Designed miniproteins, single chains, continued (2). Designs and how they scored, part 56

Each design is a single chain, and the fold is of that chain. pLDDT is the mean over its residues in the fold that is shown.

## One batch from the design tools (miniprotein)

Design m6036
Fold by ESMFold2-Fast:
Structure m6036 (fold): chain A 77 residues (1-77)
Amino acid sequence: MKAEELEAKAEEALKAGNKLEAAQLYIEAGIAYALDGDYDKAIELFRKAAELASSTEGGEDLARAAERNLAKVEAAK
């Protein structure tokens, strides 16, 4: 799936109130953008995923995953 398709799915999940699913999809979209070399977009989406996951009950593992991916992309930039 293309990065843009994953981002669109994340936005749909967020609109539906599925915050943890949205956070997971934002992480997946961020990884896809990073693989395409779009580090700025990847950083944006990982930050969004971390914020969303950390503000949602049961999102602790997802928040840590987003933060780890963010650190990797910032180091690679």
Scores: mean pLDDT 84

Design m6037
Fold by ESMFold2-Fast:
Structure m6037 (fold): chain A 65 residues (1-65)
Amino acid sequence: MEDELLESLEEKAEEGDVSAQVAAGILYYKKEDYEKAAEFFRKALELDPKNEVAKKLLEEVEKKL
């Protein structure tokens, strides 16, 4: 279930869906894959630099790295 959701979110993230990028980052964060979580939050911020949710989640992930 989570792997199928992650794959779908990654596909949408590659197409530039900021919401999908944030969601994929959150799923990787729950899996304690902080490097991949940070990558997706950084991609979200590249497309939407004003996304406060992605900024705060990236800061939390960076504390774990």
Scores: mean pLDDT 79

Design m6038
Fold by ESMFold2-Fast:
Structure m6038 (fold): chain A 90 residues (1-90)
Amino acid sequence: SDRPPGLGPPVSTDPKLLEALKKIQELARSIRDASPQAREAAELFLEEDLPELSISELIGRILAALGVTALEPDELVIEFVTEAAKLLSE
């Protein structure tokens, strides 16, 4: 297959993960206009190809969003990332 080794199936193949992603995208849309940090973090979850990503790639997006707060802490982004991680783990 043309997929790199170690990537799991796309999120779109798991209805539970797809519903979690939809909820994450709703949260991202709700925060994107609150601050520059919130916009940058939210845009990581608003791309059209996200349902085709694996769970590992979505975890990478969560870590990238945490990176947005590393230099300028934003409580809204931290809360968003916490909820996103919770939704993916349930």
Scores: mean pLDDT 76

Design m6039
Fold by ESMFold2-Fast:
Structure m6039 (fold): chain A 68 residues (1-68)
Amino acid sequence: VDEMLEAVLAVIDSLDDPRSQILFAEYAIKELEEAYKAGKISEEEYKRMKERLEQRLAEARARAAAQA
């Protein structure tokens, strides 16, 4: 579980364009929400992973805003 999250975060970090980082992070959060609704992950895992993805999303949004 953590290894999969680390792989997702590594992909986000490898993207040079903040807009691409935002899109990928939003997609990952949506997939995470669907996995939780399908009962594939626990509520605790969902909350933990969502917090880390939202942190990356916030960082990407801040970078995009700075470039505007």
Scores: mean pLDDT 78

Design m6040
Fold by ESMFold2-Fast:
Structure m6040 (fold): chain A 80 residues (1-80)
Amino acid sequence: ALEEARKLLEEAIELAKKGEIEEARKLLDEAIALIEAADKSLEMQVAIGVALLVLGVYELIGEEEEGIIKAAEILLKALE
């Protein structure tokens, strides 16, 4: 489950870098759902919260591509 989430996060980063924002966001959302289902730790809940906050801030300033990349990187680090 977490390995699938990791793969989705890596694919979301690559799609965001290519400007495929809708597909990148879909993969990020799927990865977050898998992580939430598999890991109920406080550490992971905090990582998800921080990732979503960073994503939201970048969306507000019109930098959704960077927001997706940063959110996915935060979650990948939390999955180490």
Scores: mean pLDDT 85

Design m6041
Fold by ESMFold2-Fast:
Structure m6041 (fold): chain A 55 residues (1-55)
Amino acid sequence: SMSEARKQRLIKTLKNIEKEYKQVLADHKDWPADVQQKVKTAIEGTKKSIELLES
């Protein structure tokens, strides 16, 4: 099983990645819709990983 310390560091890293993706999406509203959708999918995937690790 993953150590608790490693899990907590991974959760913090993933939360920072989620924040960065959200900022990218906010800053790049001019990007094509398909590119924006890929970024949204990455945000949802990151959020799901955080929820699974916190459960």
Scores: mean pLDDT 86

Design m6042
Fold by ESMFold2-Fast:
Structure m6042 (fold): chain A 93 residues (1-93)
Amino acid sequence: GAAERAREAAERAAEYAAKAEEAAAKGDAEKAAEYAKRAAEAAREAAEYAKLSEDGALGAGAAIAGVGGAVSAALAAKKAGAEEEAEEALREA
């Protein structure tokens, strides 16, 4: 259902956040920015499926988790030196 899709999207946002942190640790600003953008896209998908969820609490939880992933990924990108790309990704989340 929609709640399950929202959860899966939130999980993808968290996975991209972890990859953004790994890229940042290696000094790869371009890769960190790329993963921040993908985390933001996953967070948007989680929010859209959350709106379609018949279980508002489960949907809202997934949307919040998705935003958390996007924020973490953007902070990693900013730390690596991709500040403009990180800010753009956060605006789209």
Scores: mean pLDDT 83

Design m6043
Fold by ESMFold2-Fast:
Structure m6043 (fold): chain A 79 residues (1-79)
Amino acid sequence: MSEAERLIEEVVRLLQEGSDVSQQLIDNGKTDDANSFRQRASDLATQAVRHVMDGDLEGARRHIEQLQQLVDEGKKKAS
């Protein structure tokens, strides 16, 4: 597997986790938090994928790190 393929798989994994987080936020009555979370996750994922497609793997990693932090923060709010 190439590094580019690995980074795309990481984005997909984080978006799947993010989907679960957003649903958990909705289930807990935090609909505004869920909407903000989904928008930020989508933006970070889009930027990460664009960086991969441009061959900027370092830029992609930075956006993936931000997406991971967002998912981790979302999990804390969902609890």
Scores: mean pLDDT 86

Design m6044
Fold by ESMFold2-Fast:
Structure m6044 (fold): chain A 65 residues (1-65)
Amino acid sequence: SMAEEALRNGAAAAEAGNATAGAVGAHDMKQSGDIPEEEARRAIEAAQAGDAAGAAKLLREMADS
């Protein structure tokens, strides 16, 4: 689905060290209702803290669910 693809792209960006791109993706998916709000919040918080690896892991887990 487009939602899973967006989460995978966000995870890949965060894995490359662009945590902000990952956070933006999670925020947009949360607003459209495509992912659970609490999971999106955790990914956004990790990215805002500069934890690119943590954000990537959370986004990948959401994409694979």
Scores: mean pLDDT 70

Design m6045
Fold by ESMFold2-Fast:
Structure m6045 (fold): chain A 96 residues (1-96)
Amino acid sequence: NIEELIERLEKNISNEVEKGIIIGLLVVLDERGADPSFLQEITDMAINNSSLRDIENFIYDWLLSHAKTEEQREALEKSKPLRDKAVENLEKLINK
């Protein structure tokens, strides 16, 4: 469950900013009905020191594969540059 995944992040990630970002992502995705295996994969990536960019790309690819309409896919594709910029800014906060 989500609480077990949060506990794993708390035990394995020392950077408070990174930890907060990943926990926030897991909670939002869980509320949006993401399957437990997907949430576990994100958690494993974070614990195994994957970059936020790699984690975001994994989430983005999942969202694209689950887009039900052409409008949803186009909106997601248009958001990619903004998502990439957000990741760049967050990585700078983590790696300062």
Scores: mean pLDDT 85

Design m6046
Fold by ESMFold2-Fast:
Structure m6046 (fold): chain A 116 residues (1-116)
Amino acid sequence: SVTIVESGGGTFATGSSLTLTAKITSNWENVVEMGWWRQRPGEPLQLVATISLSGEVQFHPEVVGRFSISYDKEKKTLYLTMRDLRPEDTAVYYAFAVDGATGKVYYGEGVEVTVV
């Protein structure tokens, strides 16, 4: 069982930065990967970034160099830092966590980000 609570959405200016947070409550020995999906208006879900428990990170080509992902084990909080925001970053962002014992993926409810 994994519970994900996201925050940090809202309306932001082009060229600004924001950090989305997701508090992930689970048996931490079973969580093998965490990350962020997004859905832009009228488009399919896109994988934005992932981080493994070993700290290995992967990014979608569209966000390489602008976004960073990190995880604070003590705070049990996943971060997505989004820099140099563009109108194309307007989306609903979903944090996720993968249970290594079952392969089941858990999602947050999503946070809306609007870039103007």
Scores: mean pLDDT 87

Design m6047
Fold by ESMFold2-Fast:
Structure m6047 (fold): chain A 94 residues (1-94)
Amino acid sequence: SAEELLEKFEELSKEAQELALKAAEAIEEGKYEEAVKLLEEIIKKLEEIIKILEELIPLADEEEKKILEEAIKHLKGLLEELKKKLEELKKKAE
């Protein structure tokens, strides 16, 4: 149901935010190996969030569809940026 998808979205979003704070702290402390692991987990959660939003599109009205499509576009852009940052952090961890 749409309600179950929204609950999963909220749970994944909270988990991603908690991981992002831990990743920021790890970077500030020079713990690059830990930061790499945390960022990989964030990327996985973000990919799951995008999939949930795509699954909500056929259940949405025309205005909601536009908002979801714009959100998906922005999140895909963020995902590409995070993947680039992950490669940079991996080089620092070696």
Scores: mean pLDDT 86

Design m6048
Fold by ESMFold2-Fast:
Structure m6048 (fold): chain A 66 residues (1-66)
Amino acid sequence: MTIVKLTGLDAVSATAAALLGIGAPGSKATVNSDGTVVIEGELSDEDIEGLKAVAESGGGTAEVIR
């Protein structure tokens, strides 16, 4: 199980990250009012790189917990 925490995102980027995250098998996404998004599941390296790209485009950061 992989956890990816995204912080500092705008609302559009937070929504995009959540939608990308829930596309992975068995995954779930939590979007917080402070712009933090937490995605948990069986994330592939491609999914993780996609989430990092969304975080960077949204002016935020991504942290991967394995």
Scores: mean pLDDT 77

Design m6049
Fold by ESMFold2-Fast:
Structure m6049 (fold): chain A 69 residues (1-69)
Amino acid sequence: DAVDLLREAVAAAERGGLGIRVHMTRSELQALVDELGPEAVSRRFTRLAAEQSRAHPDDRRAELVIEDD
């Protein structure tokens, strides 16, 4: 499940003390997994968490919003 993949990535970022904010639709998430594969998508979210935490060091919130299409 693409949503479970994203939740695992968010949980991993939170355990690492990193903030991550993701807001997307289920279709957008599924399209990313279909295009890049689950491993590449997980790496992308890990990189996003690191980049967001570097840009906003005072904001370590983990926030995941998945909207149904």
Scores: mean pLDDT 76

Design m6050
Fold by ESMFold2-Fast:
Structure m6050 (fold): chain A 80 residues (1-80)
Amino acid sequence: METATVTLPNGKVLKIEVDPNDSGKELLEKIIEAAKKVDPTLAAILESHKDNEKVNEAILKMWKENNGKIDLSKLGDVLL
């Protein structure tokens, strides 16, 4: 297990345990579970988009290109 750092749209930062072989959807599902405890409204929005390929691809790309950092504020255009 590795740690991913997730920045929420409100600027809060979460650390989640991930597998290096996780898909974008698997990463998003782990983010949703962590978000439920700190921002249940965001968690519900992410849950509604968990099968959105653009969201899944963006999350996976952020994790791979940004040394384990995922910034959900950059998904605003895709989540709206």
Scores: mean pLDDT 79

Design m6051
Fold by ESMFold2-Fast:
Structure m6051 (fold): chain A 94 residues (1-94)
Amino acid sequence: MEAAEEAERAAREAEEAARAGDAEAAGRAAVEAARAAAEAAKAGKEAGERGAEAARRAALAAAKAADAAGNAEAAAKAAAAGAAAAGAEFQARI
């Protein structure tokens, strides 16, 4: 599977977990999306941009789920995933 597609899949998993109220699952999926986005950035600009966008969506979903649940651990994972997504986006633009 291409890394950008893996990031997009993980983003969908994060959004689904967030809708189900599972902040921990949303946080784990967001971290996975960020990892896949970093690999996508190594493959090229288009793949990196797609991966970074997916990771950003996953991090936002995880952050909202963590906030709704009052779960500080899930919030920290969402913040880390967001930072990683920003890094991947930066790398894709250079």
Scores: mean pLDDT 76

Design m6052
Fold by ESMFold2-Fast:
Structure m6052 (fold): chain A 72 residues (1-72)
Amino acid sequence: MLTKEELDAEVEFALLVMQAAIYEKSGDYEKAAETYRKAAELLEKAFPDNPVYQRIAEELRKKAEELEKKAK
């Protein structure tokens, strides 16, 4: 079972991903990239030993990098 801190991190992660997706769809690529990076950092910090969450964090970092290319 998740600790309260881990559960809070999962909720924050979900909110960050939703916000990043909204920025992406509206064309705010710089803000979308920043928000996806924040989501990835949260997963890396809260779940360092979870390989599934580490993979998700890596994919979010790649997505942020591609969005930064579109913003420039």
Scores: mean pLDDT 81

Design m6053
Fold by ESMFold2-Fast:
Structure m6053 (fold): chain A 56 residues (1-56)
Amino acid sequence: GAAEEELRRVADRLAELVAKGELSADLAVQLLHREATEKYGEEAARRAVEYLRSRL
C-alpha cells in the first residue's frame, strides 16, 4: 500500500546514507522506526525496519 511504498523509499534513502558513511546503521534503524510508528503505526514500522535491515 501507499504507506509501505513511502516507508520503503525512506528506507532506501537511509541505506544509501549508511553506505556512504554519512549515517550509522543503528541510527538509521532508530530514525525509520520512530517516523514509521508515528505516521503509520507499529506494524508498518516493524516491516519497514525489516526491509531496511535487508538493505544494510
Scores: mean pLDDT 86

Design m6054
Fold by ESMFold2-Fast:
Formats: structure tokens, sequence, C-alpha cells
Structure m6054 (fold): chain A 66 residues (1-66)
């Protein structure tokens, strides 16, 4: 319980720092302009670059790419 709470507090603190640095609303509006498929594609591409994507994720990435 204590360990779970500590990790959640850490994640919350990181999220709050990123939120303060997220930038102007216009950039957030641009992100919201992406379709669900485009958002998934971008996320999978980022994971692929980091070498963190799973085999299933790679298959999905290939299917989404045309």
Amino acid sequence: SVETQRRQDELLARSQRKAKLSGPPSREAAKQGLSTEQQSLVSLQSLDKAGEVSDIGRTQLQLLQK
C-alpha cells in the first residue's frame, strides 16, 4: 500500500510538472484534432523508436501504416 501510494504520488508530481510545461491551448487543440487512429499510430511509432513496443504493437503499427 505504501509503495503503491508513493509511486502514484511520483507519477502525479511528474504529470503536474508536464502539465505546467504543456504549452499554450492552441497546441492542445492541435493534438485533439488527431483522430483516434492517428493518435494510436503516433504513440506506437514513439514506442518503436524507444525500442519499447511489443510484437503485437509492431504488428498493429504495420497494419496502420499505408
Scores: mean pLDDT 59

Design m6055
Fold by ESMFold2-Fast:
Structure m6055 (fold): chain A 65 residues (1-65)
Amino acid sequence: AEKYYKKGVELFKQGKYEEAVEYFEKAIELDPNFAEAYENLAAALAHLGKLKEAGEYAEKAAALR
């Protein structure tokens, strides 16, 4: 989970938001309680203009420990 999350953050910093989404999704598949991965997935989706999906993942992040 951490490895995919770290790659997602790297891609996000490069402005590669579509690719960052893929890696954050992989991190979540491995660790469904990974709050930081949901937060960064929401941020990447917001950058792509997918505001409804971004809001859903932001709410999920807020519900996690």
Scores: mean pLDDT 82

Design m6056
Fold by ESMFold2-Fast:
Structure m6056 (fold): chain A 62 residues (1-62)
Amino acid sequence: SEEEEKKEKLKKEIEEILEKLSKYLSQEELDEMKKQVEEALEKGYGELVKLILEEALKELEK
């Protein structure tokens, strides 16, 4: 379905951002963040989570 395709695309995009964030975070922090991301995706907040992670990455890259 279109919703399943949209979820899969968002999940992939979020995984790419998390990989970049892994340079700045411990493994435990990454695992916790990944769990929160999965919960948010299930609740339909994937787009919001992606924006939050992109902003966090931008701040850490300064």
Scores: mean pLDDT 80

Design m6057
Fold by ESMFold2-Fast:
Structure m6057 (fold): chain A 110 residues (1-110)
Amino acid sequence: SPLEEALIKSAEKMLEIIDEMRKYASDEMKAILDQIEELIRQLKEAIEAGDYERAIELLHKILDLIREAEKLAKKLPAEKKKIVLRKLSFIEASVTSMLLALRLELQERE
């Protein structure tokens, strides 16, 4: 479906941004980024399976880890901090858009 294609594309773009963040990240932050990547892989599987309730659960877990990553990013040197916070904001916006789209789809099914 067009929705599934858009959601998968958003997930893949989030993975690209996480990979770009690695060169600026502390070791502690890299551990959080690894967890986010694993959850995004599970998110793609849930979307492909049409399990939108599972996808919503995974997106909330991703948001919680993004908030943890933001706290760690605030401890980085100013230049790295700005780059990382901008990239985290993009992922947060993408996750929020995906959550809205999935909630609307589930409401239409009821």
Scores: mean pLDDT 89

Design m6058
Fold by ESMFold2-Fast:
Structure m6058 (fold): chain A 94 residues (1-94)
Amino acid sequence: SSAVLEEVRKLLEETLEKAKTASPEELKELLMETGRKILEIAKKNKLSDEELKEMWRLFGEMVEELLRLHPTSEHVEALLEAALEFNKEWKELL
């Protein structure tokens, strides 16, 4: 539903704001926590394929902005690796 996608958008916006002041270690925890909450929202609401695609597009936009905010170092690579690993777990759970 549009309401569910709006909830996801708000969650991602809050995550991005927290990421601006977060340490590199906190960034990993924040991304994993946000990913977990998104998975729970999707499972509870039995999202359609179209809604799932939009949800992942929004998640990808957040990750891109995180990389823009922290454009250097091993922490950026580790954050991206965590995001990719979480995406694999999502596909296994569906």
Scores: mean pLDDT 74

Design m6059
Fold by ESMFold2-Fast:
Structure m6059 (fold): chain A 82 residues (1-82)
Amino acid sequence: SMEKIEEEYRNLALSLMTDPENVEESRKNVELINNSSLEEIKELARKAAKEKGVEEGVELMLEGIENNDIELISEGLKLILK
């Protein structure tokens, strides 16, 4: 469903842009994600991925979410977590 796809994009961006050790920055980033369109959320995820050096994993996850491909999401996640 569209709701599930939107939630998965949000969850990906949240995982990349929140840090329990940095509560203030995390709160700001949650607000940014909550006020962003789906396309803006995808761009936020890509930007965060580049900053963290996990671009390949995030691109696989974005493709997997778009196509509802659980295996592709799993492969992307493995690359991010290492």
Scores: mean pLDDT 85

Design m6060
Fold by ESMFold2-Fast:
Structure m6060 (fold): chain A 83 residues (1-83)
Amino acid sequence: MVRELLLRLVGLTIRMIGALLEGNFEEAVETARRIVEVAKELVEAGYDKEEVIEWLRRLAEHARKHGAFEAAEVLEEGVRELE
């Protein structure tokens, strides 16, 4: 289960970065929501919460750098929910 969730997280991260590079902020927001969902499942499955939080924080920073402020807020809210 954890391995499958990690692979899903990586795949969604690649998709989100692609959306940010293309300026598709609607896709970035939807992908960010899915990333937060998988992040919560990873923590519930016993994966390291601090590593997951750092991953989300780095993605939020990337989103802000690209002007995708709503996607960044989704990821930052996910961090707050995991804390």
Scores: mean pLDDT 87

Design m6061
Fold by ESMFold2-Fast:
Structure m6061 (fold): chain A 68 residues (1-68)
Amino acid sequence: SDMDEINKLLEEIRKRLLEEGVPQERVDSIVASLRDRAEELLKQGYSIEEVLKEIRNIANRMLRTLRE
C-alpha cells in the first residue's frame, strides 16, 4: 500500500537522523511531521512517487543543515 511505502521511507529517515546524533524524542517528532505531510500530499492528489520524492527532499535538506 502507499502507506507501507511511506512508513518504510520514514523508518530509513529515522535511522539516518539517529546516526547523526538527533535525540530520539526529536526524531519521533520529525517522523510524525513527515508522515502528516505525506498524508496531506496524498489527500491533495499527488502520486506516491511524488510524495516519496518530496519526503526524501525534506529529509535530505534537514540532514544537510545538521552538518552546517
Scores: mean pLDDT 86

Design m6062
Fold by ESMFold2-Fast:
Structure m6062 (fold): chain A 68 residues (1-68)
Amino acid sequence: SSIEEGVEYLKEVYEKDKERGIELARAGYLSLKDAEDKESAKKFGELLLEEFPDDKELQEIGKEAQSI
C-alpha cells in the first residue's frame, strides 16, 4: 500500500537525517488528518510505533495518528 511504501521511504530518510525523517512523518500525518482518512492514519500510526520504538517524537506522532 502507499502507506507502507511511505513508511519504508521514511525509514531511509530517517537513517540519513533524523530531522528530515521527523518532518516527513509530521507532514504525512497532517495530510491524512486533513483528508479525514482515519483508516490510513491508523495504519500510519501503527507502523510508526512499530518501526521507530526509540524515537520519542515519532512515537508521539504515531499515537496522535491512531487517535484521529
Scores: mean pLDDT 84

Design m6063
Fold by ESMFold2-Fast:
Structure m6063 (fold): chain A 77 residues (1-77)
Amino acid sequence: SEAEKLLAEAEERLAEDPDDPEAWADLAFAYAYLGDAEKAKEYARLAARRAVARGLISEEEAAAMEAYYREKIEALA
């Protein structure tokens, strides 16, 4: 499935770079598609935190991104 491919690709990226915010975001979406909303929300939070730590987004953008991910994940239920 698409979710299984996304999970495998994200896990491979995290094995090379455990602080890759895109890989954490892909893990969040993969778990959301697989029905694990709690893991999806936690990994979305980690993706936002890693993106801030790398200077890619602001704290305000991270808060908006976390809210957006929560809404999208809950809509998949």
Scores: mean pLDDT 80

Design m6064
Fold by ESMFold2-Fast:
Structure m6064 (fold): chain A 70 residues (1-70)
Amino acid sequence: GKKEIREEILKLIGEILRLIGEIEELRLQLKDPSLSEEEKKEIEEKIKELEKRKEELLKKMKELEKEYDK
């Protein structure tokens, strides 16, 4: 029922917030002028992977919110 959908949404929100925190930490690391070009590329690829995962969870959350509002 709606309670189960709400619980799943709250769980997804927690996962999304964790990913946002990790992405922002990696973006902060990219501001370090001592990083090599190779280290920057590695961090940028990690950010790209986490952004894709975040987008997947956001899409799932939006679908669940639509079901909750039904």
Scores: mean pLDDT 83

Design m6066
Fold by ESMFold2-Fast:
Structure m6066 (fold): chain A 68 residues (1-68)
Amino acid sequence: MPSQEEIDVAVVEIYVAVIKTAVKHDPSKENLEEAIKLLERLKERFKDGSPEAQKLIDEAIEEYKKAL
C-alpha cells in the first residue's frame, strides 16, 4: 500500500504533467500566467507534503516564469 507521501507525489506529478501538456499546446502569455497560478495553488495545498512534490512544483513555476 503506498504511503500518503507517495500518493501526494503521484497526484502532484499528474497535475504538473497535465499543466505542462496544456502549456506545450498553447504557450500564450494568458495560459502561462494561468499555469503559474494553478501551480502556486497546488504548492500551497501540498506545502506540508513531500519535498519531492514541492520541488516538482517549484521547477515548473520557475520554468514558466522564465517563459513570460
Scores: mean pLDDT 79

Design m6067
Fold by ESMFold2-Fast:
Structure m6067 (fold): chain A 81 residues (1-81)
Amino acid sequence: SKELAEALYEAAERVERLAERLEAEGAPEEAVELLREAARLLREAARVAEEKGDIEEALRLAEEAERLAREAGRLAREGAA
């Protein structure tokens, strides 16, 4: 639980740094917004794992974050508005 929470907090921090970098490089704002939402979900997943010990819920939130991050990557590559 604690180890999972730490991993999820680290993942959120990495995704936030990626969002900042992409924003600075002029990536589509939709891609940046999706990465920021993914980071938020990863932090929520970390809190759920740490405070409630609900690993199933934490992993479900992490899966949602992964889906948003994949969509952000697609938008960044395609340059779609």
Scores: mean pLDDT 85

Design m6068
Fold by ESMFold2-Fast:
Structure m6068 (fold): chain A 78 residues (1-78)
Amino acid sequence: TLTPTELRILGVLAAEGPLSAAELARRLGLSQATVSRNLRRLIERGLAERLPDGRYALTPAGRALAEALSAAALAAAA
């Protein structure tokens, strides 16, 4: 199961597209070290990837999971 921090990173990347570790840290109120550790776990899961320019983006699997979580949240709110 994804940790709360991994879920928050997944959500931000789904909403805002490719971001650097510094940009994610700023948005989430976390250190770059904490963000980098959580990004490494998301990459290990196949949910995120590091782009040639050093930014991070969701894989197709990561996007599918983010969409499923958004759909579940909408269903729960109904």
Scores: mean pLDDT 82

Design m6069
Fold by ESMFold2-Fast:
Structure m6069 (fold): chain A 70 residues (1-70)
Amino acid sequence: SEMEEIERKARAIVEGAATLLEHFSRETTVAFLVRYGGLSREEAERLVEAVEAGDWETALRIAIEALKRR
């Protein structure tokens, strides 16, 4: 289903952000998510904040909402 595809892509974005944050700065991770993840700067910043806080539910919600707006 469309929702299952969106959820799978959102999970990949969150996992990718977590992996990037292990090796790169917050600024670099945000820039990468904007350029390649299709997120706005505000969405990317909020997603990175949620990932850094261990708030996976909020991070996933932000990614799902971003994917649904396109």
Scores: mean pLDDT 85

Design m6070
Fold by ESMFold2-Fast:
Structure m6070 (fold): chain A 65 residues (1-65)
Amino acid sequence: SMEIRELRTKILAEATKLEKETKDKVAQLESEGNLIEADKLRKKGAEELEKLYEEGVQLTIEEMS
């Protein structure tokens, strides 16, 4: 359906935004020598991305059903 396609597009946009923001902030923290906070942020960003991708997969399965 169009609704599911729009939701999938929104999830991809959110994932792209999260990846860019996380990458930029991690780079800033690393440049400041804050390696522990950089690592924590990278891990948190990865966990949030995983949740978004799982949501997208679930929407795809529901559309195919």
Scores: mean pLDDT 78

Design m6071
Fold by ESMFold2-Fast:
Order: C-alpha cells, then structure tokens, then sequence
Structure m6071 (fold): chain A 62 residues (1-62)
C-alpha cells in the first residue's frame, strides 16, 4: 500500500526530528512508496534495517 501525501509529510517531519537528514528521509519515503508500507527500510546513517509499517505507525501516532 502506498503512502498518502499526509503520511509522507508526517514521516518526513518525524525522521527529521529524530536527526535524520532530509535526503535520508526522502529515501525512506520513496522506499515505502515503491515497495509498500510493510517493506523493510534501510536507514543509511545508522546502517540498520527497520520495518516500514512500524516506522510509519510511530510517525502517525503523534
């Protein structure tokens, strides 16, 4: 399932607040849009893979 425009904006804001770069936040959003919201997301700055759905749900639960 692809992200809505509001989900993209909230996710970007959430990632920026957590100290990720704007470029890294855009990569995360693109990955989830391309591969689905349940896709694993590789976080380049921390070299970790996280579950995209959990990441999105955390961002949306503000």
Amino acid sequence: MKLTEEEKEKLREFLLEKGFSEEEAEEVIETLNKNGTDAPVYLKSSEQTVNGKELLETALSR
Scores: mean pLDDT 73

Design m6072
Fold by ESMFold2-Fast:
Structure m6072 (fold): chain A 76 residues (1-76)
Amino acid sequence: MEITVILPDGSKYTFDASDITGAIGAILSAIGIALDKGKVAVLYNKETGEKATIDDVLEAAKKNIELILEFEDKPE
């Protein structure tokens, strides 16, 4: 099943939701995004605005809901 991720620049990427952890790493590598020291990539559900866990990503893919990728400070 496919999931669509919207990047901060508004571009969209589609990948298989069954490998979301690997897919996030591949997306960041492919587009050449260097994360600042202390930043992490976080996914949000486009419809609810809530942070998405791996399980939430699979459910979003089933419902054809897009995810938003943001860069945030690492939680302490």
Scores: mean pLDDT 68

